Designed miniproteins, single chains, continued (3). Designs and how they scored, part 21

Each design is a single chain, and the fold is of that chain. pLDDT is the mean over its residues in the fold that is shown.

## One batch from the design tools (miniprotein)

Design m8702
Fold by ESMFold2-Fast:
Structure m8702 (fold): chain A 79 residues (1-79)
Amino acid sequence: SESETVNVGLAPGTLPEATAEASDSVKLEFEAGGKSVTLSGEDLEKGLEAKPTKVTIIGEKKDVENTKIALEQLLAQRK
């Protein structure tokens, strides 16, 4: 088992072409207005309701990559 931490900027235009689903095994840390909220991968959309400027994804490498892709796809829908 390997753990990774990935920081994702919430800027449009970095979206992948592949579809992916957020993994419930990852931990998400959302930063908005100088505060941080920690949620599980299943709450990815919930965390985005706070309109965060930064997200940190923590978990196993494969789960982190899939969650990052899902996050970027969800951000495209909010534009």
Scores: mean pLDDT 63

Design m8703
Fold by ESMFold2-Fast:
Structure m8703 (fold): chain A 98 residues (1-98)
Amino acid sequence: SIAAAMEAAVEAALAGDLEKAKEYAAKVKELVAAELPKAEAEGERLIAEETDPARREELRRALEELPGVAEKIVEMADKLASEGGKEKAEELRKLAEL
């Protein structure tokens, strides 16, 4: 999963293992590219099956925001695989504990 690959990238960055951080960051980007079209198709299916107008609008907004969320995930993976990635990983770990 994207979450598992991202967690692995964070762990590698925390360990100062830049080679592994780059490997897992590349995996995150690969998974995002593969899963984004599937998530968009699933979102459209859920909207088509939803009978509540308010919930349909909520789903429509979520679907419209999905590419932007995917872009931010890719940006985060790239930061973890760069100089300063360890500091970024430490920040993300602290946020995950909230």
Scores: mean pLDDT 79

Design m8704
Fold by ESMFold2-Fast:
Structure m8704 (fold): chain A 57 residues (1-57)
Amino acid sequence: SEVLEQMREQMRRNVEVDAQATIDTYEGLARSSPLLSETYRLLAELAREVAREQEEA
């Protein structure tokens, strides 16, 4: 979907600027947001995956 594509592009941009800060932000949100903790954990994992892909490129 268009929304998911935009979210992926935003994730790539955030990771490119500062991968560790992006990961830390989502991990922090996972700890502070009980209702969305699983969503933020998945976003932190996605940020790690994107960071690895960018290092390999």
Scores: mean pLDDT 82

Design m8705
Fold by ESMFold2-Fast:
Structure m8705 (fold): chain A 62 residues (1-62)
Amino acid sequence: MKLGVVTVGLSGEEALALGRELARELGADSVAVTLAPDEASAREAAEKGKKAGFDKVVLVLR
């Protein structure tokens, strides 16, 4: 499974740690983590991820 993770309000280190944990829990073969500056950008990134062939995209907002 190809997993996308889009985050708002996390540091790069926090986002990568979260992405690795989610990939482990969901049994993903690959994970890509995207840092978005705001919720609107995060939602756009999630939609682009789905179109780019990610099997699942998780949106994490703080």
Scores: mean pLDDT 81

Design m8706
Fold by ESMFold2-Fast:
Structure m8706 (fold): chain A 93 residues (1-93)
Amino acid sequence: SEKIERAKEALTKLVKEKAPEAEIEVSVEPGETPDEVVFTITSNKPLTVTEEELKEALEKAGFENAEVLRSWAGVTTEGKPLYVEVVKARLKK
């Protein structure tokens, strides 16, 4: 979907602006309904993006009702820092 690719780029850019040296990955999974999408943002630097900034970026990409489901910080099996944020949003009709 063009909207999904646009959203992935917008989320990546948003996180990169807050942490320019961050290595960012955005993965996408189907939500519970056909119009619902779950984005998982993974970073090696802290995710300082606010829920408001995420909502704005996703609205621009054609999504609504963006919600942060989970956020956590940890380490990989190699001892490297890992930051994860899971965001749910709905495609605009």
Scores: mean pLDDT 83

Design m8707
Fold by ESMFold2-Fast:
Structure m8707 (fold): chain A 105 residues (1-105)
Amino acid sequence: MKEKLLEEIRKAIQDAIDSLEKAERGEISSDEAISTVTKSNKTISDNADKLYELGYISKEQLRKISLILTSGSIGVIGYILDGDYRKARDFYADKGKEIIDLLES
């Protein structure tokens, strides 16, 4: 169960990164990139809540993940609106790594 929820979180992070890379190449719109990032953040949040309810992570880990998602969303959307998809991608990847590191600690 734990590994399945972690894999769903990793997949959500990768889906958001892939979306931002597609937006940089002009393959999708900024609205589509924002939509994918928003869906991925919801998937991460929902699966982190499940990890907490099942006793796999602490309340402190859940709280830290929520803070990373909130600040990360503001930063990523800001970069997308500035047309800087590369910075949006790198910032999201960095925040995603922080989330995984928290979940594996």
Scores: mean pLDDT 88

Design m8708
Fold by ESMFold2-Fast:
Structure m8708 (fold): chain A 107 residues (1-107)
Amino acid sequence: EERLERAIEKMKEKNAKTLIVVGAGSGERTIEAAKRAKELLGDDFKVIALTTSPEAAEKIRERAKEAGLEDRVEVRVFPSLQAAIDEAKKIGEKEENKDKIVGLSLP
């Protein structure tokens, strides 16, 4: 998928080790991003998935465990999509995180 591949490419280009994913769904694309990051970056990466659905969070955790990526994928639940977006922006704005974090929005 183009947006996912682009985000992982950007991580490698910037030598960024953290990917923040905003959006929920079944978690399928989040885990695909984590698998692709492992292929491209080895074991030195982290995916932070921000979702509004407790059910989606559970599915993401299950899929991460099945893929052996449970230590690489962190899931956080927010009361609204806007709250998740605001948190992603706040993380990205920290001086220590500039050029070290890549964001991916999943509609």
Scores: mean pLDDT 75

Design m8709
Fold by ESMFold2-Fast:
Structure m8709 (fold): chain A 57 residues (1-57)
Amino acid sequence: MLTKDEQEVLDLIREGYTTLGDIGDRLGISVGTVAGLINSIMEKLKLKSIDELKNYT
């Protein structure tokens, strides 16, 4: 199960926000934190790329 922060990052990626800087600015967090959350999401959902996150249903 994703954390609240991971879910918010995933929702933004699915909405078309693919730049770490844009996601970080939207959530008020650093690009490094966004990258860490994306890696955690990919590990939990067994996805290999950010493109797979964009199409995750």
Scores: mean pLDDT 79

Design m8710
Fold by ESMFold2-Fast:
Structure m8710 (fold): chain A 92 residues (1-92)
Amino acid sequence: SQAVLNVFKKLATYGDEAAELAAIAVSAARSGNQRNIDYALQKALEHDIETIERALKMLEEVAKTGSPEEAEIAQKGMELLRQALEEKRKRA
């Protein structure tokens, strides 16, 4: 859908590792596929806390400034990143 494309286009404007992580999180969460979700969680855990927090902030911005459909898409990625961030903090 156009809303999915708009979310990825907004993330692409940042052009860094955090934006790539945010895109991976959105794609995996939207897929509903546990293998994809597990892969995205593992990928997030390879990054430092600051990168995960930046990725989360990017999706929070999309959710705040985007359409309701864009916000719903962003929220799915945010749920995955919040889970990864909590897990990363528990391991520290």
Scores: mean pLDDT 86

Design m8711
Fold by ESMFold2-Fast:
Structure m8711 (fold): chain A 92 residues (1-92)
Amino acid sequence: MEEEKRKAVEEIKEEIRKVVEEEAKLDPEEAAKLHKEFEEWLKKRIEELKLSELQKKEIREFYRKEIAREVARKLREIGEEIDKELAERKAA
């Protein structure tokens, strides 16, 4: 019984990872739409599985950490692109 719920939590975590990665590739407006659609799916899935409060907290914390990771990655990529443009200007 607990193994089935644990497997469901791990499947949800995998879906969170995928959606956060896809959102990171989209324009802000498209990303916001995908995020809203995923939050509705996640809410329904949690209710269907009758997950415990601890499992809900685990999922919420995982989602928060994955978003923070992709935001940090985007900021790094922006910094690298600025540095590249500055290097190209110095070479000219």
Scores: mean pLDDT 77

Design m8712
Fold by ESMFold2-Fast:
Structure m8712 (fold): chain A 58 residues (1-58)
Amino acid sequence: EKVEELIKETIEKLKNAKDFGEMGLVLQEAARKLREEYGLSTEEIAKLLIKAVNEAFK
């Protein structure tokens, strides 16, 4: 539910990032929210963010 919403926002932010630095900041903020608000493991966060990057740049 809320995780899917955050991932959709992350995909849009990645599409609008101008360089690798901005992409890194977007991914760091998404990882932080997934960890702090949803209590996801590092493995679960990595899987979701890899999927988001693939969807943003397909």
Scores: mean pLDDT 81

Design m8713
Fold by ESMFold2-Fast:
Structure m8713 (fold): chain A 104 residues (1-104)
Amino acid sequence: MEIKDPKAVAEEHLKKAGEALDAKNYKTAASHFGQAILAISKLPAEEQDKEIKKIAPTAGSALLLAPVVKNMSDESYNTLIALLKKSNHPEKDQIIEALKMGKA
């Protein structure tokens, strides 16, 4: 397994997740989004905060991820929630609640 730059890996998977979401392919979107979240978890804390704010800039945008979150693995979902809890995002609690509603 080649060591890739985690930021580049995250950006590639986020792009593919977005393309799959636009195509209403929620399982493929969930797979790529999950891989992006795992890659983001390997970044320094400052970069993790920046990437999380790009993915879920508001609680409303997090609700749009509901069909993706429902199809995510528990590992990727738990990693996303952990990253949000550690972040300095002002709406992190509202975002976590929105994602939890989507996963249920």
Scores: mean pLDDT 79

Design m8714
Fold by ESMFold2-Fast:
Parts: structure tokens; C-alpha cells; sequence
Structure m8714 (fold): chain A 69 residues (1-69)
């Protein structure tokens, strides 16, 4: 499931890891998966606009999404 992979890459980015850029075809698939999770990230951005989100809160949100998929 590409959506789970996108969320895992988001977690690695949030933890300050270097993320290997995928090949073009895989990057296309990741872009499609990002489109599927965009509404959830819109909700996260709305919460961030109202209050500060810690790394822990962002990680918990991503883990919740992964568990729901």
C-alpha cells in the first residue's frame, strides 16, 4: 500500500532523516498516494494554524493514519 509508504516517509522526514528520492515511476505512485491522504493532512494543517503541533503530536497523527489503513 503506497499510502502507508508515503506516511512512513513523512515520519522519517519529521524525525530528521535523509529520505532517498525514489525513481520517477515510484515517485508517480507516491504522488497518487499523497493525493489520497491530502484530506487528512489538510486537517493536520488546520490544527497547526489554531495551535502549535509538536513532533510528538505529528508522529501520533501519522501513526494513527497508518493504523487506519
Amino acid sequence: SLAVRVLELMKESLLGGDIEVPPEEEARELAEAMRLVEPAFAELRAKHAGKGLSKEEQLAFLERLIAEL
Scores: mean pLDDT 63

Design m8715
Fold by ESMFold2-Fast:
Structure m8715 (fold): chain A 89 residues (1-89)
Amino acid sequence: EEEFLKEAEELIKKTDPDLYKRWQEISKKLPEESRKLLTIMLYDLVLRGKVDEAKKLLDRIEEIFKENPKANPLAIVWDVYQWYIENVA
């Protein structure tokens, strides 16, 4: 599990440094379980060559935080996960 997170981090960073930086900034605002779920979604999208969809995922999270700074981080990541499953997974 720790090895998985390191592998995901390295792959994302190597694939798109801007995506990696944005993901790190968002992750600082998320509890551990929410960060882990976000990492899984980004890793899957990057492995499938869907880097643009990964960026859209981060855009959605950033927009929700901008419009509702007090939103529950777990609820945000769960909402984005539902969108991910329905549209890009």
Scores: mean pLDDT 77

Design m8716
Fold by ESMFold2-Fast:
Structure m8716 (fold): chain A 95 residues (1-95)
Amino acid sequence: MTVPDQEEKAKQAEEKFGLTEEEQEELLERAKELIKEGEELKESDPEKAFKLYEEAIELLLLSPRPEAPELLKRAQEGLAEVAKKLGLVDEPLAE
C-alpha cells in the first residue's frame, strides 16, 4: 500500500480556488478561530459575532478540506442564532 502523494491534491485545489495546501490549512484554522470568537461574542456583541461567522463561512467555502463541512455547519448555526437576536431575518421563516 503506497500512501498517495498529497502534493497532487494541493495542486488540484490550487487550480479550483488558487489556494496552496498551506493556504487551505491557514483558512481552516482562521475559520476555527473566527467561530470561537463569534461564540464568545454572541451575548456581549452579537453584531461583531455575526460578522465573524460570515467571514468564517466565506473562508470555509474556499477550503476543500473534509473538516470544512462540519465547521461550515457550526458557523451557519451560529450566524442564524445571532441574526435572530439582531432581528436580521430578511427571509420569511417557515414556521
Scores: mean pLDDT 70

Design m8717
Fold by ESMFold2-Fast:
Structure m8717 (fold): chain A 65 residues (1-65)
Amino acid sequence: MTPEEAGAIAKGAADSIKEAGSKEYIEEAAKNASELFGTSFEKAKKGVELALEGKYEEAGKLLAE
C-alpha cells in the first residue's frame, strides 16, 4: 500500500470519527488500521490521530511504513 493510499484511508476514518463526534471510535479505527496495514496498534493509533489533525500525508507515510 502506498503512503498516498494509506493517507486517503486515514482521512476517511478521521472524517467518520469527526461526524460521529466521539473519541471512542479512535480506538476502533486504530485496531482496524493495525490489521489493514500490518502495523502495531500504537503506530496505527498515531496515524489516525495525525489524520484527525489534518496531517494526512504524515499519517499515510507512518501507516505505509
Scores: mean pLDDT 75

Design m8718
Fold by ESMFold2-Fast:
Structure m8718 (fold): chain A 83 residues (1-83)
Amino acid sequence: MEEERKKKEAEEKKRELRREAALRGATETLEAMNEAFREGEEKGLSREEVTELLGEKMEEASKRTEEIEREMEEKIKEIEEEV
C-alpha cells in the first residue's frame, strides 16, 4: 500500500531532521561552553568573569539553536504538505 510507505518515509525524514537539529543544538552549546572556559584560561579571567563570559556565549548559542529549530520546523512542514 503506497499510503503506508509515504507515511513511513515522511516519519523517517522528520525523525532525521529532529535528530540533526538536536545534534546541531547540542554542538552549539558544547562549543559555547568550551570556548568560554578556553578564553577564560587564556586571558587569566576570574571565576566570576568566566561565568559572565559563559552567559554571553550561551546566549549566542541559544539564538543559533532557535534558528536551527525554525529551519527544522519549516522542513517538517514541507514534508507534511507533501504527504
Scores: mean pLDDT 81

Design m8719
Fold by ESMFold2-Fast:
Structure m8719 (fold): chain A 77 residues (1-77)
Amino acid sequence: LSPELQALLAAWSPEAQAAFQRAIDLYNQKKYEEARKAFDEAVDLDTVNPALKVTKKVIDSLDEITKEFLYRLIIKL
């Protein structure tokens, strides 16, 4: 993960952060359906997401994979 994304994840609840980390690991393994389920769990655990608003400002500094996850999370929410 990029340092920018790691800092943003630190603002989330520990449960949501763990689920999001698992989603990224699954995506890197090309297990896209399992990754989708894992980040759905992360979104459900995150009741208020100030990090999501911040991500729009820093999105250009993120890795391509992390950008894709953020777009999916934004659409889901």
Scores: mean pLDDT 59

Design m8720
Fold by ESMFold2-Fast:
Structure m8720 (fold): chain A 77 residues (1-77)
Amino acid sequence: MTPLERVDRLADEAIAELFEEVKKNPNLTDEEIRQLLARAVGRILDALEKEGIPLTDEVQARLAERVREAYERLKKL
């Protein structure tokens, strides 16, 4: 598995959990959604570091893209 494939897999898992949480709590504010997203990003970064995957510019850019896409999709729920 490449570092980018691992980022995508971790992001897919975190995004799925985040979507379920937002659906269970439809009264979450935009700020609360951002806080949940930030927490999910922290968990992904921790997982990458524990697995010895270097946080290269490419890995960071991919994670940022996935986070942006997740936020846009959450706003449409």
Scores: mean pLDDT 82

Design m8721
Fold by ESMFold2-Fast:
Structure m8721 (fold): chain A 129 residues (1-129)
Amino acid sequence: VEERLSELEERLKADENPEQVLEEILTMFRNSAGLPDEVRVRILKLMQELVEKHPELAPKLYDFLRDLLRAPPWALTPEVQRAIMELVKTVAKVNPELAKKLEEDVRRFAERSFTPGAEELLKEIESLL
């Protein structure tokens, strides 16, 4: 997993087929249950960097983010919850219309979150909408 993450990070830096890189990152996260939080956070941060570099890919994250934001709070650790909110904040910066469609899910996620600073991140996200 860590070797594959390093390969995807290099491909992101090289701008090699960003749509394919996104699909592999999404697949990796979906299969990340039981992996250490550091690995799951690293996958989410890589996704965040990819969307910052390629804003046109943000719409492809809609279903993924909606599903994550609707996950029960016990399914996600505080570190992973923070990384998800940081990813949503990045999406709100590059595609506020898409983030607006997720606004209610983000609010409910923040209210259920055990992440320190979730309320502060929610306020930052809402300020971008």
Scores: mean pLDDT 81

Design m8722
Fold by ESMFold2-Fast:
Structure m8722 (fold): chain A 86 residues (1-86)
Amino acid sequence: SEKEEKEEELVRRLFELTGRTLARFREALALADPAERRAALRAVAREALEEAREILREAEEIGAEEAIEMARKLIADLEALLAELA
């Protein structure tokens, strides 16, 4: 069904977002300057948080339980990281 296809799409988007975010965090962590590294980590986390919130909104609209749980976990982890970097 279209709903099942959309649920699978949202889960895939969350896996892809997580993978891209981890890769971008690795790049940021390789920066030699502590201030530049912190700023880069904050930027990566903020961008990932915005995208994760958009996916959560779409998942909630269609009742995609697995995508909702995954998005909420990712949002919580990103918010915790941003609090530590503030």
Scores: mean pLDDT 90

Design m8723
Fold by ESMFold2-Fast:
Structure m8723 (fold): chain A 74 residues (1-74)
Amino acid sequence: EEEIRRKAKEKVEQLLNEGQRVLAEGQKRADELLSQGDVEGARKVIQESLSQAQQLGREAAQVLEKAEAEIAAL
């Protein structure tokens, strides 16, 4: 049980850290596009970064659901 929880926590932390990185890179790229006057390109980059971060968040939730199911099966 404890090992399953620990591995799930590690994986969730990895996914959430990746999400933060995606958002930070998206903001940086959007700022570059805005400095060039490309408002629409900046908007698209922000939307894409948010979608990627949301997907990583959903994957993190699935990791927790799987860990809970594995613990319940013990």
Scores: mean pLDDT 84

Design m8724
Fold by ESMFold2-Fast:
Structure m8724 (fold): chain A 76 residues (1-76)
Amino acid sequence: AVPQVTLRLSLSDLAAKYGLSVAQVRAVAEALRPELAAMGVEVRIEGDTLTLTAPTIEQLMAGAARLDAALRAASA
């Protein structure tokens, strides 16, 4: 197995944090999937759980920052 770092987030918690619906958070994450993949960040959504996976902490944090920026833009 390739060593990877993982960040797990709740779609419900993100919805509450950014003032969005769970459906809006899911839509933003799905729309970002190709951009995040180009950064080396894999997105997996299962139920209420959004999982970001990357080979390095630096890539994972960059992907998380990009998701944060997109969710902030969607809530404006």
Scores: mean pLDDT 86

Design m8725
Fold by ESMFold2-Fast:
Structure m8725 (fold): chain A 70 residues (1-70)
Amino acid sequence: KAKEIAEELIKDLENIKNGSGTLSELLRKWIKLAAEKNVDTDEKLKELLQTEFNLSEELANEIIETIKKL
């Protein structure tokens, strides 16, 4: 469950950066929460992923590392 959410978020982020995708419901929720909480650091993003999406620390780190490569 959590791993699938992480993979969907990564995929949706790549599509949006390429200008060809639309926001999924999960990604829309994540972006809205990040904007509202002023998530501008890896630490804040990690906390958001763990609290809002109930992801493990390991999965949150994998998402952050993947985003850095985009």
Scores: mean pLDDT 63

Design m8726
Fold by ESMFold2-Fast:
Structure m8726 (fold): chain A 92 residues (1-92)
Amino acid sequence: MKQDLIGSMRLLYDMFKPYLTPEEQEKVEEMLKEMEQTTDPDELLQKAQELYDFIIDSLVEKGVITSEEAEVLRSMMNLQLEYFRQQIELLS
């Protein structure tokens, strides 16, 4: 559900917020607001992926996580997004 997806993104943001610059935090908050305003399911999933990739890439660049850890996290997110996509298609 939209709220579950946004909640997951918010939890990820809150977890890694101390490692983000103020400018990166503002960008993530803007992306979360855009997701809340998004009514199209495919666009919502795309925005969730963009937000997730933005946070993960920022953490890798700062050395907070390794490239290997980032790839594991991206794989997990891709599986979750595919699951949400299939659920949307089945309920439509």
Scores: mean pLDDT 80

Design m8727
Fold by ESMFold2-Fast:
Structure m8727 (fold): chain A 83 residues (1-83)
Amino acid sequence: MEKLVEEIKRIAEETIRIANEVLANPNASKEQLLRAIALKLRAIGIIFDAELYKDDEEKLRKLKEEAEAVLRDARALKAELDA
């Protein structure tokens, strides 16, 4: 269980890192900056939820799926800027 919490936090922290890179990019549009802010806020929420649900394996599994989806969205946003 604790190992799953730490994995979810790592995924969310990676999302925050990517979002911060987008926010620091001078070529990012207003829309891309707003998307980065939204992704960063959701990743922060996932970290809090991982601690809140640390003893609930089913909720942690669903939270991991959400964390992975949010990370995919962050990577897609970064790829748009790198194009």
Scores: mean pLDDT 88

Design m8728
Fold by ESMFold2-Fast:
Structure m8728 (fold): chain A 83 residues (1-83)
Amino acid sequence: VTEEEARAAGRAAAETMLTAVREGAPVDAVAGALLALGADPRVFAAAAEEARRLAAESTPEEREKLLAGVDLAEARYAAERAA
């Protein structure tokens, strides 16, 4: 995966997470959207970074839920793929 491809995939995933938040999905489902990107750490990192950027530009409710989803996904990813 190239840096450009990772960023594009990450952006698409982050927008999917934001859409899920707006549709009232639970935090577990929001985290699941990020985890569904598969095993490439660059795509995962790009998606988490973009989701945090979108959270900064979102409403307080959207921001809280989106950040909770990212944090949960990162914790689960780290637990399964210990460095």
Scores: mean pLDDT 77

Design m8729
Fold by ESMFold2-Fast:
Structure m8729 (fold): chain A 80 residues (1-80)
Amino acid sequence: SLLKDLLKAKIKDYREKLEADPNDTETKRQLLKASLELAKLVPDPLEKEILLKLVQKEAREFGLEELAEEAKQELDKLKA
């Protein structure tokens, strides 16, 4: 999928920016938003769960509780 490839490229770019500036809150937000969108597009339930758990963990580490809650809601949908 072209959209999946674009999201993966954006995620890589944001991670490289965070290596240069670990305290860039806006880049942290954009990274997690792109990762959450990628997780929503993944058709495999196991791969989707792994990505959503990673987003939830990193969102909490970054102090971005709204994104952690969104990831949790998407995880809860997988259990229904």
Scores: mean pLDDT 85

Design m8730
Fold by ESMFold2-Fast:
Structure m8730 (fold): chain A 68 residues (1-68)
Amino acid sequence: MPSAEEVVEETRRWVEELLALPEPPPFEDLMAKAAEFNARMKEAKVSKEQREEIGRWLGELLEAVRAR
């Protein structure tokens, strides 16, 4: 099982990779990846504080992607 810290870092890298793409992948693929990371965060027992930090950062960057 990945550690909570590892899952946080993987989620960060995924969002950064999305921002680096000239065109975002299909919405269906984005939703599948988001669900995968959410499941991993639950399994790794990420703390409330860590989830809030990820949520703020992820929300800000994903809104930027959606605004394209």
Scores: mean pLDDT 70

Design m8731
Fold by ESMFold2-Fast:
Structure m8731 (fold): chain A 88 residues (1-88)
Amino acid sequence: SMVDEAIRRAEELLREWGVVLSPEERRIVEEGIKRLVDLIRRGASDDELEGVVVDTEERLRAAGMPDERVGVVGSVLRGVYRDLVERS
């Protein structure tokens, strides 16, 4: 599915940047990707997509992820959703 492919792509990119997610952090990222895919299917605005990325970053910070790592995850999610929009 588009969700499964997006999750695998995000995990691959995060590993390339040396970011290893805990089980809780992985759950947060996967929920963010699922929400992004659903929004893209509905033709959501860029502002709505950015809102999901920001929410995901805040949830990761609350889970104890350092700010520099949160920034990397946010950049990866933005790259993933931009690619998905172009392929939709």
Scores: mean pLDDT 86

Design m8732
Fold by ESMFold2-Fast:
Structure m8732 (fold): chain A 91 residues (1-91)
Amino acid sequence: MSERKLRALTSLGMAEIALAVVRKYGSEEEKKAAEEAMEELTKAIEALEAGDFKEAAEHAKRAAEIAEKLKDNPLFKLAAELAREAAEIAE
């Protein structure tokens, strides 16, 4: 595995952990947004596994944009920052 791929996957995995906590304990609105962001994170991971760094960056950016809408929740803020970091690494 390349260092670039490993770093991007690590940031995406940490974002998924933050959103998984929201899915268990968040409000109904937060749970829905977490699921939508996690769908984009899954697509980013699949793109990285396929070697498509550009597609991975685009999906990671979409995950960050979804999480940023609820950034007053510190777990959404963390997930957004981690997804943005993964997008920058994948570019």
Scores: mean pLDDT 87

Design m8733
Fold by ESMFold2-Fast:
Structure m8733 (fold): chain A 87 residues (1-87)
Amino acid sequence: GRLLIGVLGNELLFLARTDDPEAAKAAIVAGAKAVGAEVEVEIDGNTITGKVTSDDPAAAVEAIKAAAREVGLEVVEVPASLVEFFI
């Protein structure tokens, strides 16, 4: 599967499509929590969308990328406007 991440200020918007949405959700939540970020995540079929709020968005991006790659997601950073269009 693939995870798109867009950064807008202190917020990360994300969108993923995967055959294992529960594993992807667990990875994103674990990455966000590792850096003390707040996370909201929704699953709709094979699509996962959500938002992470952090005072250190760069650290949150790196933690989420690391956790997502461990569950086999390809992570792509994109303009936040691209992710918002699909949420």
Scores: mean pLDDT 83

Design m8734
Fold by ESMFold2-Fast:
Structure m8734 (fold): chain A 65 residues (1-65)
Amino acid sequence: MRELSEKEANIAREKLQPYSDRFEVEIDEEGVPVIVVKPGAELDDAARQAIIDAVQAVEELRRES
């Protein structure tokens, strides 16, 4: 579980890397990757699309694992 959680978090971080000033990815106590919006960050369309892409990439990993 921990290894899969790290892999999920890493792919989410990769998709959100251009928006690292607005978002960060953490693994919660249940081993689930969580996208954290930093205080004062604005969600424009590009940032929302990056979140969608990250979620889809995590879903794809779950299908393979």
Scores: mean pLDDT 74

Design m8735
Fold by ESMFold2-Fast:
Structure m8735 (fold): chain A 69 residues (1-69)
Amino acid sequence: SSDVARQLAMFRDGRADGVARRRDLQVERDRLLGLPGPDARRKAEEVDREIKRLDRQIAEMDARVAELE
């Protein structure tokens, strides 16, 4: 149905946004890991936690896409 197609598109768009955000966070984490000092390390750990949160959200969206296909 057209409703299922719209839901699928929304989850795919959300997933794509999540992947893009994760990529940006990965770059920021790698930058912070290259810097000396405890503040940079703390920020890298915070970014790593956000990446793990996004990984869970992406996996959830992937599961919903698979169920609708």
Scores: mean pLDDT 87

Design m8736
Fold by ESMFold2-Fast:
Structure m8736 (fold): chain A 84 residues (1-84)
Amino acid sequence: SLDDLIKLLQMMIDILSTALEKYADQEEISLEDLKKIAAELYPEEAELLQAILEAMDLDEDGKIKRSDLENVLKGGQDILNELA
């Protein structure tokens, strides 16, 4: 449902925001570290959130660039603002 998608988007924004703050000054954040943050913040939804994070690793190198994470975070925030 739309409500479930909004909740999922809010959870992803929290995970990405937390990762960007925790790993300040790193150009790349490992997929493993992102998955750990997802499991810590949302243990009941961790499997789904980790699958989404894996899908964001388009190069399949186990790392996601900070700039790509920042772009996703901004896009997600913009979508939520339009829905509010």
Scores: mean pLDDT 83

